Designed miniproteins, single chains, continued (5). Designs and how they scored, part 25

Each design is a single chain, and the fold is of that chain. pLDDT is the mean over its residues in the fold that is shown.

## One batch from the design tools (miniprotein)

Design m16846
Fold by ESMFold2-Fast:
Structure m16846 (fold): chain A 61 residues (1-61)
Amino acid sequence: SPQDDFQGMLDYVRATASQLSPDEQRDRLAQLQAILAAETDPQTKALLQSMIKVVQDVLAS
């Protein structure tokens, strides 16, 4: 389902971000923020905002 696909994407982002160094996590955060700034589709913006939150949480841990 779309909800399962969304959660699966966030789980993948968390797993991959957790394997990165703090500097690589900051680089990924900057990349996601740059993509979000250029994005116009509301659903894709919501996904990117959720991904950014996941990376921020990993970086803060």
Scores: mean pLDDT 86

Design m16847
Fold by ESMFold2-Fast:
Formats: structure tokens, C-alpha cells, sequence
Structure m16847 (fold): chain A 74 residues (1-74)
């Protein structure tokens, strides 16, 4: 659906920005992106198919683990 396509595109953009911020060591930007990601994930949970939700959640979880490791190293 149009809503699922829009949510997937927005989430993929946020995941890419988060990965870039983590790679750059920019934890301030990473925190801002995580806040936006959390808002979009609430909408994904409500409106996306289970398959789309699972795929996007796995990638988000991977990046959140990387962020947590980077923050502990700082």
C-alpha cells in the first residue's frame, strides 16, 4: 500500500542516516535519528504487514546495538 511504501522509504532513510552517524562517531546526530526512528517504528507496528515490520525491525535492532556499543566506548 502507499502508506507501507512511504513508511518503508522513510525508515530506510533513517536507518541509512543512523549508520552514517555511527560510522562518523557523531553520537549527537545518532541520538536525534534514533528519536525519529522510534516515532516511525510506532507507525510501522500499527500499519505495516508482519513481513515488512520484521525486516525493518531486524535492521533497526542491529544499528541500535552498534549505537549502544559506540556510546559505551565514548
Amino acid sequence: SSMEDELAARLEELLARLEEAIAAGDLQTARKVIAELSEVMVEVRKHASPELYRRLTLRAFELLERYAAAERAA
Scores: mean pLDDT 81

Design m16848
Fold by ESMFold2-Fast:
Structure m16848 (fold): chain A 83 residues (1-83)
Amino acid sequence: ELDKEIALAVAIITLSVALLGYQRGAPKEEVIRLVRHAAELAEKFGLTEASKVLRDAAERIEKGEDPVKALQEALSRLGELAN
């Protein structure tokens, strides 16, 4: 399904951009917003598990978890869904 494949790829790219941005000094609020937008896109295209992974990552960051750890774990899980 091309639409779902593109949505999953966009989610993975968005998470990678969020991680790089945070490592370059982007505020946590911008990272959380970007990840939540990716989750909304995933949900819209029926990627329920990917959307959950993204929402869980954003919530963990909002609750004070290390964004690098949360984003890396989310990227790993999304990579498993892509293969």
Scores: mean pLDDT 83

Design m16849
Fold by ESMFold2-Fast:
Structure m16849 (fold): chain A 69 residues (1-69)
Amino acid sequence: MAVREANLRASIEHNGRGAGARDIRRVIEAALANGEPGDRAAFDRAIALTREVIAELGLTEEEVEPIPR
């Protein structure tokens, strides 16, 4: 978990700087696609971390396409 969460956060922070909400969405999708399939707990943590980073960047979930549950 920790490695995937750290990599997801780093990818969003790195690509989020100067990127629009759509680009952040693509980074999230790519990170989730490279995660462990069928690990619901890992998926839920990735979503929570994503929402935290979006808030840190001053964006709202409305500016990013609905995040998958």
Scores: mean pLDDT 53

Design m16850
Fold by ESMFold2-Fast:
Structure m16850 (fold): chain A 91 residues (1-91)
Amino acid sequence: HMREKAREAFDKVIEQLKEEAKKMPPEAQKYYDKSIEYLRKAVELQDEIEKLIADDTPENREKARELAQKANEYFQKSGDYWKKAEEIKKK
């Protein structure tokens, strides 16, 4: 439904960001690539969480919580690497 459309939109944005990263200075590309990788991982974890909660067991609820924490960590790492790439790009 809405969630599936949002994920398709994210995948398209990730693909576009990856193409843009290829145009950046080589020293910055490494950090853009890492940023994109972590963003992709965070979105993949969201899909895994939805899969787990569809089979509502105590074990699956605990795993979903762990994956939600990892997704937040990956979003933060994505942002941190993007900032590093932008700093290198400016210099």
Scores: mean pLDDT 78

Design m16851
Fold by ESMFold2-Fast:
Structure m16851 (fold): chain A 71 residues (1-71)
Amino acid sequence: MMSEQEKIDEALKALSDVYKELSADPSKSVEEIEKEMLEKAREIAKELDLSERDLQFLEDLIRHEARVLRE
């Protein structure tokens, strides 16, 4: 079975792929991308059975990246 770290790495890879698709659409704002990324992070966390703490880590990372992109 996958370790917690392997689950996080899998989730990050999936989120990276989603981000590439969303960022290719020039009509989407950074706020819309952030919202969809957060929704996908929750969906992936459910599929991979991530802990609440690990999901919070992914959500915080998404929010941090969105703030950097707005600057």
Scores: mean pLDDT 80

Design m16852
Fold by ESMFold2-Fast:
Structure m16852 (fold): chain A 97 residues (1-97)
Amino acid sequence: MAEEARKLIEEAKKSKDPAKQILYVNRALELAAESGDEELVDEVVKTLAEIVKKMSPLDQAVAMVSLATNLQAARSAGKERVARAYERGLDAIAEAS
């Protein structure tokens, strides 16, 4: 999980496609949260903020909707750690926008 999450973070940083960056960060955030590694969750959230700062307002909105959708799915599944990680991700997008 942790190795996969770090690999996805690196792929997100190297990608020039906002849709792929959003996909990679969402997956990395879920894997980091499920691993129980709070330091890794912090790293993913920081990477999300850095990527989102470089996005257009439309792509920032797409990122927000994507994370919000995954947050609702995590809450419905009772995945408390994953839900908390997505909440932190949404806060980071709001701060970066």
Scores: mean pLDDT 85

Design m16853
Fold by ESMFold2-Fast:
Structure m16853 (fold): chain A 57 residues (1-57)
Amino acid sequence: MVRQTIPSSLSDEERVRLARLVADAIRSGRPLEITGTDGSVITVTDPQSALKALVRT
């Protein structure tokens, strides 16, 4: 497993949008892959932790 890097300086709208995507992935029962501007793919293997990080920032 690799550690996902979620930007801590996201705008409120970006943060809410990502949180909703993560929550939807949890409901659908599949991992979420987020593509960065550098083309890197971040696999959200622990969506609960990712959601907490997005909300708590």
Scores: mean pLDDT 59

Design m16854
Fold by ESMFold2-Fast:
Structure m16854 (fold): chain A 65 residues (1-65)
Amino acid sequence: SAALREQLVELAELKAVRLALEEAAARGWTPLSVRVERVDERTVVATVTTDKGTIEVRVPIPEVP
């Protein structure tokens, strides 16, 4: 269903942001900005710009049965 698809996309976006921020924290880098975008039907990407560089995390969107 469309509603289930939208929920799965939002969960994937939240997961991507969380993983990218966890990576920044693990490196001791300070997050300055966060961007999340859906790059195709199956993938979201979170980009965190930090004081020391940019972190990019890709998360798959689960297929709706």
Scores: mean pLDDT 84

Design m16855
Fold by ESMFold2-Fast:
Structure m16855 (fold): chain A 90 residues (1-90)
Amino acid sequence: SAETAALVARAQSDDLEEVRAAARAALRSRDPELARAVGEALGKSSQERRDAAFRAAREAVLEDPSLRPYYEVLVEAVLKAAKEEIQKSI
C-alpha cells in the first residue's frame, strides 16, 4: 500500500527523526503487515537506525501497552531480516 511504502522509505532515512517517526507509526497503525514491512526494512538497514527505531517503539508501548502485539511483530521482522543479511555475508 502507499502507506506501507511511505513508512518503509522513512525507516530507511538518514534522518533518525524520520526513522523514529516510522517506528511509532508502524505500531500506531495497528496493522501487523505494516509493522512487519517496517521491521523488515529496519533489519536490512544500519544498527544506528535499528537502535533509534527500537527506542521509539519501546517508548510508544510504554505510553500505550495495547501496542505491544505490533511491537512484537516489528521486533520479529527486524531479527529475521537481520539474520538473513548476516547469512548472506558469509
Scores: mean pLDDT 85

Design m16856
Fold by ESMFold2-Fast:
Structure m16856 (fold): chain A 106 residues (1-106)
Amino acid sequence: RKEELLREVDELIENIKKNGKITPEDISRLFRILKEVMGLGPEGIAIALRFIGDLVDLALKLGVPISSDPEEIAKMIESAPKELQKEFIDSVLKILEDVRELIEKA
């Protein structure tokens, strides 16, 4: 279980770094990972809420509706100015690193 979840996190980090973008498939994987870490207790819930906060912040900056659909989220990120895309991607990568640390100590 723990090793499998760590592998999924590591693969997602590498895919995002390699491609320099977040795809709908990457968002779907991230939601699955966040659901699993929420089960680890309050620290996992806090990480998931941090991701939701990043989505809300980006949507408000772009003046678009907040969505939970991976395809709509990916389109929102891709339509953003390059600086905002980079900030969001960097934030997601930091979230995934924090997720990895939480899983390792669980």
Scores: mean pLDDT 85

Design m16857
Fold by ESMFold2-Fast:
Structure m16857 (fold): chain A 72 residues (1-72)
Amino acid sequence: IPEEAQARAEALGHPDVGKALREEITRLLAEGVPEDVVRSIADALLTQLEAGHEFTPEQVRAIVRRAAEVLT
């Protein structure tokens, strides 16, 4: 999952976002957040990137953490 999300963001031209996404996903999984929840969060963010939305690495971390709080 973390590697897949990073590779996808890099393929979309956002390597910094990909690194931040991998780091946050890895952290959430280590904290015991369910894999399906983490995957849903990653897929939602990647869909926004594909739609042309731009995020800073810090915004990605904040969004992922907030989504995990709401979904768990």
Scores: mean pLDDT 79

Design m16858
Fold by ESMFold2-Fast:
Structure m16858 (fold): chain A 106 residues (1-106)
Amino acid sequence: VSKEDLQKDIDDAMVTMSGTVAEIGTRKASPDDLIADLDRQIARAEAARDRALAAGNEAAAAEFDQAIRLFEQARDHARAGDMDAAARAASQGSRLYTRGLNLLAE
């Protein structure tokens, strides 16, 4: 895996996660739309975790595992109608996912 491929994954993730957080913050997205976005973020984080484990990078895998948990919590909060809690959990998950990608790039 090249450093350039990892940088592209980081850039793509940052753009997508910024969109999700903005939708939560403005409350423009319906709960169903937000849940769909969070499901996509979970799937992306799971793929990144599997990639980190294949590379032997347990530190990156651990960050992705925490990001997955936070995105799942955000989805549960969105399902319950707690958009403020969903925004906080999604923001924390996005930070951990970015940390995982940075560790994988090392």
Scores: mean pLDDT 75

Design m16859
Fold by ESMFold2-Fast:
Structure m16859 (fold): chain A 80 residues (1-80)
Amino acid sequence: LEERARALAEKLEAFSEKELQALEEALKKAGEEIAKLPKPPSAEEWYKILTEAINEQKELSPEFKKLVEEALRLAAERAK
């Protein structure tokens, strides 16, 4: 699981700095939404919030979004 997540992270690092910045902005926005929740979200809830924030980023290619979604899916499974 962690080895696969690391391999995905290395692939993400190969993408452009602009795509990485857009990802960081999406994660920051999702984190702010999570912080406003009355209780900590479940692994499935934060996965949906993060995936939605990433899909709203126009600067991210569909291939990059798919890799990030897979990484978030693995993180959610690990958090269970």
Scores: mean pLDDT 69

Design m16860
Fold by ESMFold2-Fast:
Structure m16860 (fold): chain A 92 residues (1-92)
Amino acid sequence: DEAKKLREEGEELITIGKYLKEMHNNSPLPLPEDKELAEKIKAKANEIINVLKSHKDQPESVLQQILDELLNKPIEEGQKLIEKAEELEKKK
């Protein structure tokens, strides 16, 4: 069932994005009890930090734009996967 897999992947990406946004807003949430999900969140956070470090010489406004894009990307990709799953469900 391809639609179910896409929905699950989309929901996971949205969850990762929400955790990253909450961490950035100085609302330290404990990582989820799911160790695999917690490791994915940590890996994505480190990736974002490394991207920002590579752009350290850019103006603060540019760094903020890059950060906002990176924080929103998992949520946007997750929503797209859910929409694709819904389209597949409508065609059955």
Scores: mean pLDDT 77

Design m16861
Fold by ESMFold2-Fast:
Structure m16861 (fold): chain A 79 residues (1-79)
Amino acid sequence: MAEEEAQRLEKKADELMDEGVKAHEAGNFDRAAELYREAADLYGKAASLTTDPEKQRELSIKAVAARILAVGAEVEKWL
């Protein structure tokens, strides 16, 4: 169950990342930042549920990357 749940959360986070990129390309930086942060939270939850140390690292890296993108989108809004 935990591994299946982790995979579903990762997939949802990946979908939110795709939506965030589309919002960013459309110039909707607030929406992009929101979507990237939501994706980061879901990657973090997925990392906590998986029992595979390599997968935990992968998901944690994805969460950090999503947070960096969220900050970037917020900064870009003010430029």
Scores: mean pLDDT 86

Design m16862
Fold by ESMFold2-Fast:
Structure m16862 (fold): chain A 61 residues (1-61)
Amino acid sequence: MFDKVFEEGKREVRELVRRGASREEINRTIARTAGRLTEVTSNDEASAAAGEIARLAQELR
């Protein structure tokens, strides 16, 4: 399910930022989530969703 993968990705990134994880670890997690999203939606939608997760990480710092 797209929504489930997207919500899990946001949750993982939020937890990493809370723990003070490195930018590299956060980016690796976003890339992994993008890969999962391409299995359940179009490449364009997966890219857009991954971009939203990246913006969330930026806002939480």
Scores: mean pLDDT 79

Design m16863
Fold by ESMFold2-Fast:
Structure m16863 (fold): chain A 90 residues (1-90)
Amino acid sequence: MEEELEKKAKEALEEGKKALEGEKEVYLKYGKVTEDNLSKETIENREKAAKLLLELEKAGGKGKELAKKVEEKLKELHEEYRKELEKYKK
């Protein structure tokens, strides 16, 4: 059970990272990130991450703890992404 939760947490983090990278690519290509400019793959990665995080939260106990840790890491990555985007702004 514990190993299953850790696998889900790892997968959620990876899917979240892919979603953020896809958003960065859209910004570099179009100069802005909008729902219309996001690829279906990026949307799917975002949805997969959200679903896995919800499953972890629903499991309670250690699952909820792991979900919190993944959310914090994704938040840090999102901030890194924001800082990188500012470097490309004229």
Scores: mean pLDDT 76

Design m16864
Fold by ESMFold2-Fast:
Formats: C-alpha cells, sequence, structure tokens
Structure m16864 (fold): chain A 72 residues (1-72)
C-alpha cells in the first residue's frame, strides 16, 4: 500500500539520518548524503519500486553501521 511504502521510506530516512549523525569518514558521509537525497526524492515522488528501494537503502545503512563497529 502507499501508506506502507511511505512508512518504509520514513524508516529508511531515519536510519540514514542516524548513521550521518555519528559518521566521521568523509567518503562514508558522501555515500550517506547520496542515500539521504535518494530517500527524500522517493518521498517527494513515490514510484511502484519505492518500497524495494527503501529496503535496499536500509540494508546499505546496516552494512555501513556494521563496518563502523568492526573498524572501531
Amino acid sequence: SAAQTRRLLEEALASVQRALSVETDPDVIAQLQAMLQEVQALLAAPSPDSGRKAVEIEIEVGVIELQRIVLG
């Protein structure tokens, strides 16, 4: 549903913003800023693929957060 897609995008937005708030690596900040722009664009103009893209962004943020823990 459109409401469920919006919820997934809002959850992805929160995850990207959380990761940005703690990240200090300029390359990772640039990657997260690109993801932030993508989520904001999808929220402004939802498509049938928006829910899938929200999940993909959540996975990428999760990988970044895991890499931060492993690397210290």
Scores: mean pLDDT 85

Design m16865
Fold by ESMFold2-Fast:
Structure m16865 (fold): chain A 87 residues (1-87)
Amino acid sequence: MSPQAEAIFEMLSQMSRSELQGFIALLEKEAEKYKDNPEIKELLEKAARLLRQVYEAEDRNSPEMRELLRETALLLEKASKLAKEAA
């Protein structure tokens, strides 16, 4: 992973359930702002869906859930880069 993706992964892995729920809502709200940029919108919506799976999981510390957090971090890094290019 890049340093940015690793930092996002670490942040997500340390979030409480309440913080994770708030972050999912933030991503869903941000996705709506990119209605005219479907690539960014799709990345943010996919990230929110993966985080929802982690939030609803009985064992959030499993290797499987940890891998979903890594995939989410990569999606968020890509969305951030594309959003910066679109600005």
Scores: mean pLDDT 83

Design m16866
Fold by ESMFold2-Fast:
Structure m16866 (fold): chain A 94 residues (1-94)
Amino acid sequence: SLTMTPGQELLSRIGTLVAETTLRLSEAKSEEEREEIKRETRERLMTELGLDEERAELFVRGAEIELRLVRGEPLTPEDREVARRIEEFHAGLL
């Protein structure tokens, strides 16, 4: 968007990478491939988007949660806590 704030632009870029990661995880053929996708996504969140390791890990877990939702799988209490932390980060940038 031509009128996005820096925070909105960052959230848009994070959202795109998380969505891409969710798709890649859904197509992965092995646990090894899934771990490689998660590692690559964590590194990209840190190097391309400037997130610290804790926040990068949070959004990698967010991609896994999105995959569970797409598959109609129930969310665990840990999944709900991750989603809450993502919402707190989101609110801090808006």
Scores: mean pLDDT 86

Design m16867
Fold by ESMFold2-Fast:
Structure m16867 (fold): chain A 60 residues (1-60)
Amino acid sequence: SEIIKKKLEIIEKANQELKTLWDKAREAAQAGDTAARDAYFQKMLELQKENGKEMEKLEK
C-alpha cells in the first residue's frame, strides 16, 4: 500500500538524519563541548517524536 511505502520513506530519512546528528554529537563530545553534544541529543529526541507524529497522520 502507499501508506506502507510512505512509512518506510519516513523511517529511512529519519535514520539518515539520526546518523548525522549522532556524528555531530560525537564530534562535539570529542571537542569537550558537552552543551553542543546535549543539544544534538535533544534534536535526535525531537526528530523521533516528529517521525512518530508524521506516521500517525498517515493512519488518520
Scores: mean pLDDT 81

Design m16868
Fold by ESMFold2-Fast:
Structure m16868 (fold): chain A 91 residues (1-91)
Amino acid sequence: SAREERRELVIILASVTSLILAAKLYIKLGDLEKAEEYLKKAEELIKEARELLEKSTLSEEDKEELEREIKVLEEQIKELRKEIEKKKKEE
């Protein structure tokens, strides 16, 4: 059902948020390999979320809302990847 599809997407996006938070922590600790591992997992879940959203029976309003949330998370992942690359060059 659309309700279960929305619930699944919300859970996936919450998991992405947790992985992004873990990546931020590992960047601060200087563990760039762990940070990259967590960002890769976040990117895999974002891909899953996009595929589920595209195939979903959700209303256009719900799809637009979830698409906006996905874009925010994708931008956060991109910014953290840039931070990792800068830190690798600053040693």
Scores: mean pLDDT 87

Design m16869
Fold by ESMFold2-Fast:
Structure m16869 (fold): chain A 69 residues (1-69)
Amino acid sequence: SAAEAAAEFRALLVERGVVSEERAEEIAQGLLDGRQPPAVALRNLARLLEQWGRADLAAEVRRLADSLE
């Protein structure tokens, strides 16, 4: 589900030290409240993660997006 994918994404961001827990929750909430489908939002975030040099995280986020289709 979208909620489960958002929770898993939040956990990944915190566990990998990308952002604080509070920021991760804001980002995950944005996925659920956004105008775009969560899968599209996750793919957009994966591109940003690649630009930040976090290719491994980008791959995990793309797998989460794929699981929603």
Scores: mean pLDDT 78

Design m16870
Fold by ESMFold2-Fast:
Structure m16870 (fold): chain A 57 residues (1-57)
Amino acid sequence: SAADRAELERLAAAVLAASPEEVDAQERKLLTWIFSRPETAEELLAYAAELVAPLRG
């Protein structure tokens, strides 16, 4: 949903803004939130991967 994508974007922005020491914790928070939403988890995971790709590559 639009609300879920907005929250995902907010969580992804927190990952991108995180210090190097905090990025793993913020990524775990983002992934945990995604997988708590089984109906949309696949869609949200793909979008999240695109948003945070520069930090994971």
Scores: mean pLDDT 76

Design m16871
Fold by ESMFold2-Fast:
Structure m16871 (fold): chain A 65 residues (1-65)
Amino acid sequence: SMAEEFIARGKELAKTLSPRSAELFEVATQVLARMVDRGIVSPEKLPQLLEQLEFNAKSVDALLA
């Protein structure tokens, strides 16, 4: 379920962001995945961290619009 939520959040975010912000989100998602793999971050925190990244990305997009 968490993996499915993670994929769904990625697709959802991509629809609401500029292409550049979508690319940066993919990079951030890969970094988070590596941090989870290395035991630095709990997988349960991934949705919360993605929401924080989404908020920041949308804030930047709004400021630059």
Scores: mean pLDDT 70

Design m16872
Fold by ESMFold2-Fast:
Structure m16872 (fold): chain A 65 residues (1-65)
Amino acid sequence: MEEMKHLLLAVSHVLARKAGLEVVDDSGETIRLRAKEVTPEIRELVEQLSALLEKHAGLKLVLEE
C-alpha cells in the first residue's frame, strides 16, 4: 500500500500539472486540486483517480473550481 500510495500521489501531481490543475493541499488524508476550467474528460479522470486512491491508500481526492 505504501508504495502504491506514493506512486498514485506522484501520478496525481504529474496529471494535475499537465492538465493545468493546482495542488492546493496534499498534507492530510485529502488531496485538493483546483482548476480554473474543468472539462468532462478532466472530471472523469479525477473521479477515476479518486476511486483508486480511496481503494488502495484510503485517501480522498477533491476537485475544487
Scores: mean pLDDT 70

Design m16873
Fold by ESMFold2-Fast:
Parts: structure tokens; C-alpha cells; sequence
Structure m16873 (fold): chain A 85 residues (1-85)
């Protein structure tokens, strides 16, 4: 289900945020793909990917940490939509 996908994705993001050096381009690509799997439009997913790829490694790490606190797929989806702005 979307909630199972979202829960697993949030846990993976939380673990990724623990790494001292985050690759912003890789994080952007991963979050864009995650947005698509959660049912967000291609436009929103592309915007998420581009925005995260433009961040510093520290900023990308904080984004992963914040998204990793999502309790379910709906919260993760809302966080990704907010990030696309």
C-alpha cells in the first residue's frame, strides 16, 4: 500500500540523514522517484528533484531528516508537495 511504501521510504530517509556527507543530486533523484511512487504528478516530482539537487549537502541532509520523521505515506507526500514549492 502507499502507507507501507511511505513508512519504508521515511525510514530510509531518516537513515540517509545520519550520513555526514549527503549527495544533493542523488538525494534529489531519489526524492523525485519517491514522489512519483507516492502518486504525486510528474511536474511535482521533477520540481522536488531539481530543488533538492540545488541544495548544499547540509541542506539536503536536513530535508532528508525532516521527511524521515513522516509517520505514514500521507505525511511524506505532503512534505514532498511542500518541498516542490
Amino acid sequence: SLDEIGEGAAAALKEASKHKKVNSKGAGEGLGEMARKLGLSKEVADAVGKKVASLSGEEAREVLKELGEAKNGAELKAGLEKLAK
Scores: mean pLDDT 79

Design m16874
Fold by ESMFold2-Fast:
Structure m16874 (fold): chain A 68 residues (1-68)
Amino acid sequence: KILYRGVVGEAEGAPSEEEAVEAATREAKKKAEELGYEVVGVSDVSVERLPDGTYAAGVELIAKKELE
């Protein structure tokens, strides 16, 4: 059987939107891999500019794990 789940990664204090999304994506992938899941897609990406001029991002990845 295949199990699916969402895995969320977050990043703050990045100097650009691209770097914030990349950092959040790396964190989400790391969490998925540590749980034994394979990343198969992206369900959500959000980016926000903070008052200090840095960027924050949240990324939700779709991950799967095969039990057979």
Scores: mean pLDDT 84

Design m16875
Fold by ESMFold2-Fast:
Structure m16875 (fold): chain A 101 residues (1-101)
Amino acid sequence: MTREQIAQEAARQMIGIIDDQYEKNSKTLSKEEKEELEKERAALIFAVHYVARRWVTASDEEIEEAVRLLVEHVKSQPFLSEEAVEQLKKVAEEAAEQLRS
């Protein structure tokens, strides 16, 4: 696989996890809480796309730093379950390993 394909597939998997968590959490929220959650979801998806795009041309050190920052950002999101955070971390770390190989 090309670096671009690895990055795109990782982004697709991470966005799928984020969207699943959004759907589960949005069902129990008020209209105002849903609007705030939509903003948080949009920001996180933007971060995933940004990281994936940079991964195509990034050095090994930049890939590792991007994974660290992304993992810290997903851990800070209250709508993501501990299981979802671990799944996102696994996808990001697995993609980083493939990109460094």
Scores: mean pLDDT 83

Design m16876
Fold by ESMFold2-Fast:
Structure m16876 (fold): chain A 81 residues (1-81)
Amino acid sequence: SMEELIRLMEEQLARLEEWLASSDLDPEVKELQQKLLELQRQYIEALRNKDYEKADEIKKEMEKLVEELAKLMQEQVEKLE
């Protein structure tokens, strides 16, 4: 059900926020991940309100941010050699 899915997403978001707060990630990576979690919260809210147009818009923003995060992480992995 949609309600069950929303609840699972909320629980996952809370766990990710807790993990991120205690993480030793690079400040730039942490900032992008914090922005991603903020968008995920807005996405869940849009779904709860049945605002599917807004949810689709937020999803596209999340996809762009995930690409930015992946690029930053790849650059950091290359530094690890």
Scores: mean pLDDT 78

Design m16877
Fold by ESMFold2-Fast:
Structure m16877 (fold): chain A 96 residues (1-96)
Amino acid sequence: SMAEELRERYRKEFGLSDEEIEELQKAVNEIRKKMAEGKSLDEVKKEFIEQARKEGNERKLRIIELAYEDVKAHLDTFLAIADEVEAWLEERRRAR
């Protein structure tokens, strides 16, 4: 169900085909993997764009750009939640 909801979101918001959605999801997973290895989001974006430019693949450039924005949006959400959790823990310490 979550996979179908994600595919429907990409179809509606970005007008992507099923093939492009699969390419986008693979690109998002590769970005997350490289970030887990210690690379920044900007470093990963530069590497992927440079590779796509060398290949002359305009479709791949578009998919990389969409994948970058998707990862960035989720990262911003996780950072906001982390700030709220930290504030809650600090308030709890002051209440004792």
Scores: mean pLDDT 68

Design m16878
Fold by ESMFold2-Fast:
Structure m16878 (fold): chain A 61 residues (1-61)
Amino acid sequence: SSKEEELKKLRQQILQLIGQQIRAIGDYLDGEISEEQYNEKIAALNKQLDALDAKIEAIKA
């Protein structure tokens, strides 16, 4: 169904954002970015994840 295809795409986007979070963690642990830069990146990624979760919830409602 169209809903199943849309959910698949949203889940794929979530996986991509999780990959970006893992990279940000690595950059912080390697000293490539500051704690403030790390916190800003994680906050931005969490905002994007929340938006995708809201879209999934709207489709399931």
Scores: mean pLDDT 88

Design m16879
Fold by ESMFold2-Fast:
Structure m16879 (fold): chain A 72 residues (1-72)
Amino acid sequence: MTLYRLTVRAEPEAVDDVAAALAGTPGVLSVEADRERGEVVALFDDRESAEAGAEAALGVPGVTDVRLEEVE
């Protein structure tokens, strides 16, 4: 089953807002936040949900990078 991994880099103060936005996205399986590294990683069960998660993350002030990867 193909999974989609979204990795978001953000300023430390934005990490909680990114995690909340991703946790509220339909199709999210997990969200892991690391404030000290300025990173949030989320897994999705389909591409459309992962793309919606990426759009939600890009709307958060302090986000510096968004990477979407297909994983098997």
Scores: mean pLDDT 84

Design m16880
Fold by ESMFold2-Fast:
Structure m16880 (fold): chain A 97 residues (1-97)
Amino acid sequence: SARERALAYLEEVIERLKRGESLLDVLLPPELLLAFPFLGPLVQAIRLWELGERELATEYFLKAIELETDRGLLELMLEIAELLEMEEAVRLIREKL
């Protein structure tokens, strides 16, 4: 399902972040973006964070959180926010869970 593919995509993002690997070359599948619009701002947030644009990265991450209500997807987004040490994003996701 599209949801299972979105979960798998976020799990791969988490694994790459844990390994300290760059996400600048990671392609966002267009079909997943159509099904889950939150992925656009989320991927942009991660790229901005890697480029050192920490405040702007947080703004895009918060936008991604506002667009999603699925508990499973939010739980993986929480793990990403914790890995990126985005305290505001961590707080907002926990309020939604």
Scores: mean pLDDT 85

Design m16881
Fold by ESMFold2-Fast:
Structure m16881 (fold): chain A 67 residues (1-67)
Amino acid sequence: LLEEVRQAAEAGDLERAIEAAKRYIKEHPDDVEGFLEIVRILTEAGVPAEEVIELAKLFNRYRKEAA
């Protein structure tokens, strides 16, 4: 899944990259390092900051639910 985010971002398919990121954070709500790498990948690919902020909110929600 993390590789899927990278491949989609490299291909310029930002919608696919965001969807892959959402799946990753849902499956790995305790993987802070993986989430930070996703943020870097999406930011470098040109994903708008507002989309990245929404992903951060989603990750925080899943992380709290997993605790």
Scores: mean pLDDT 80

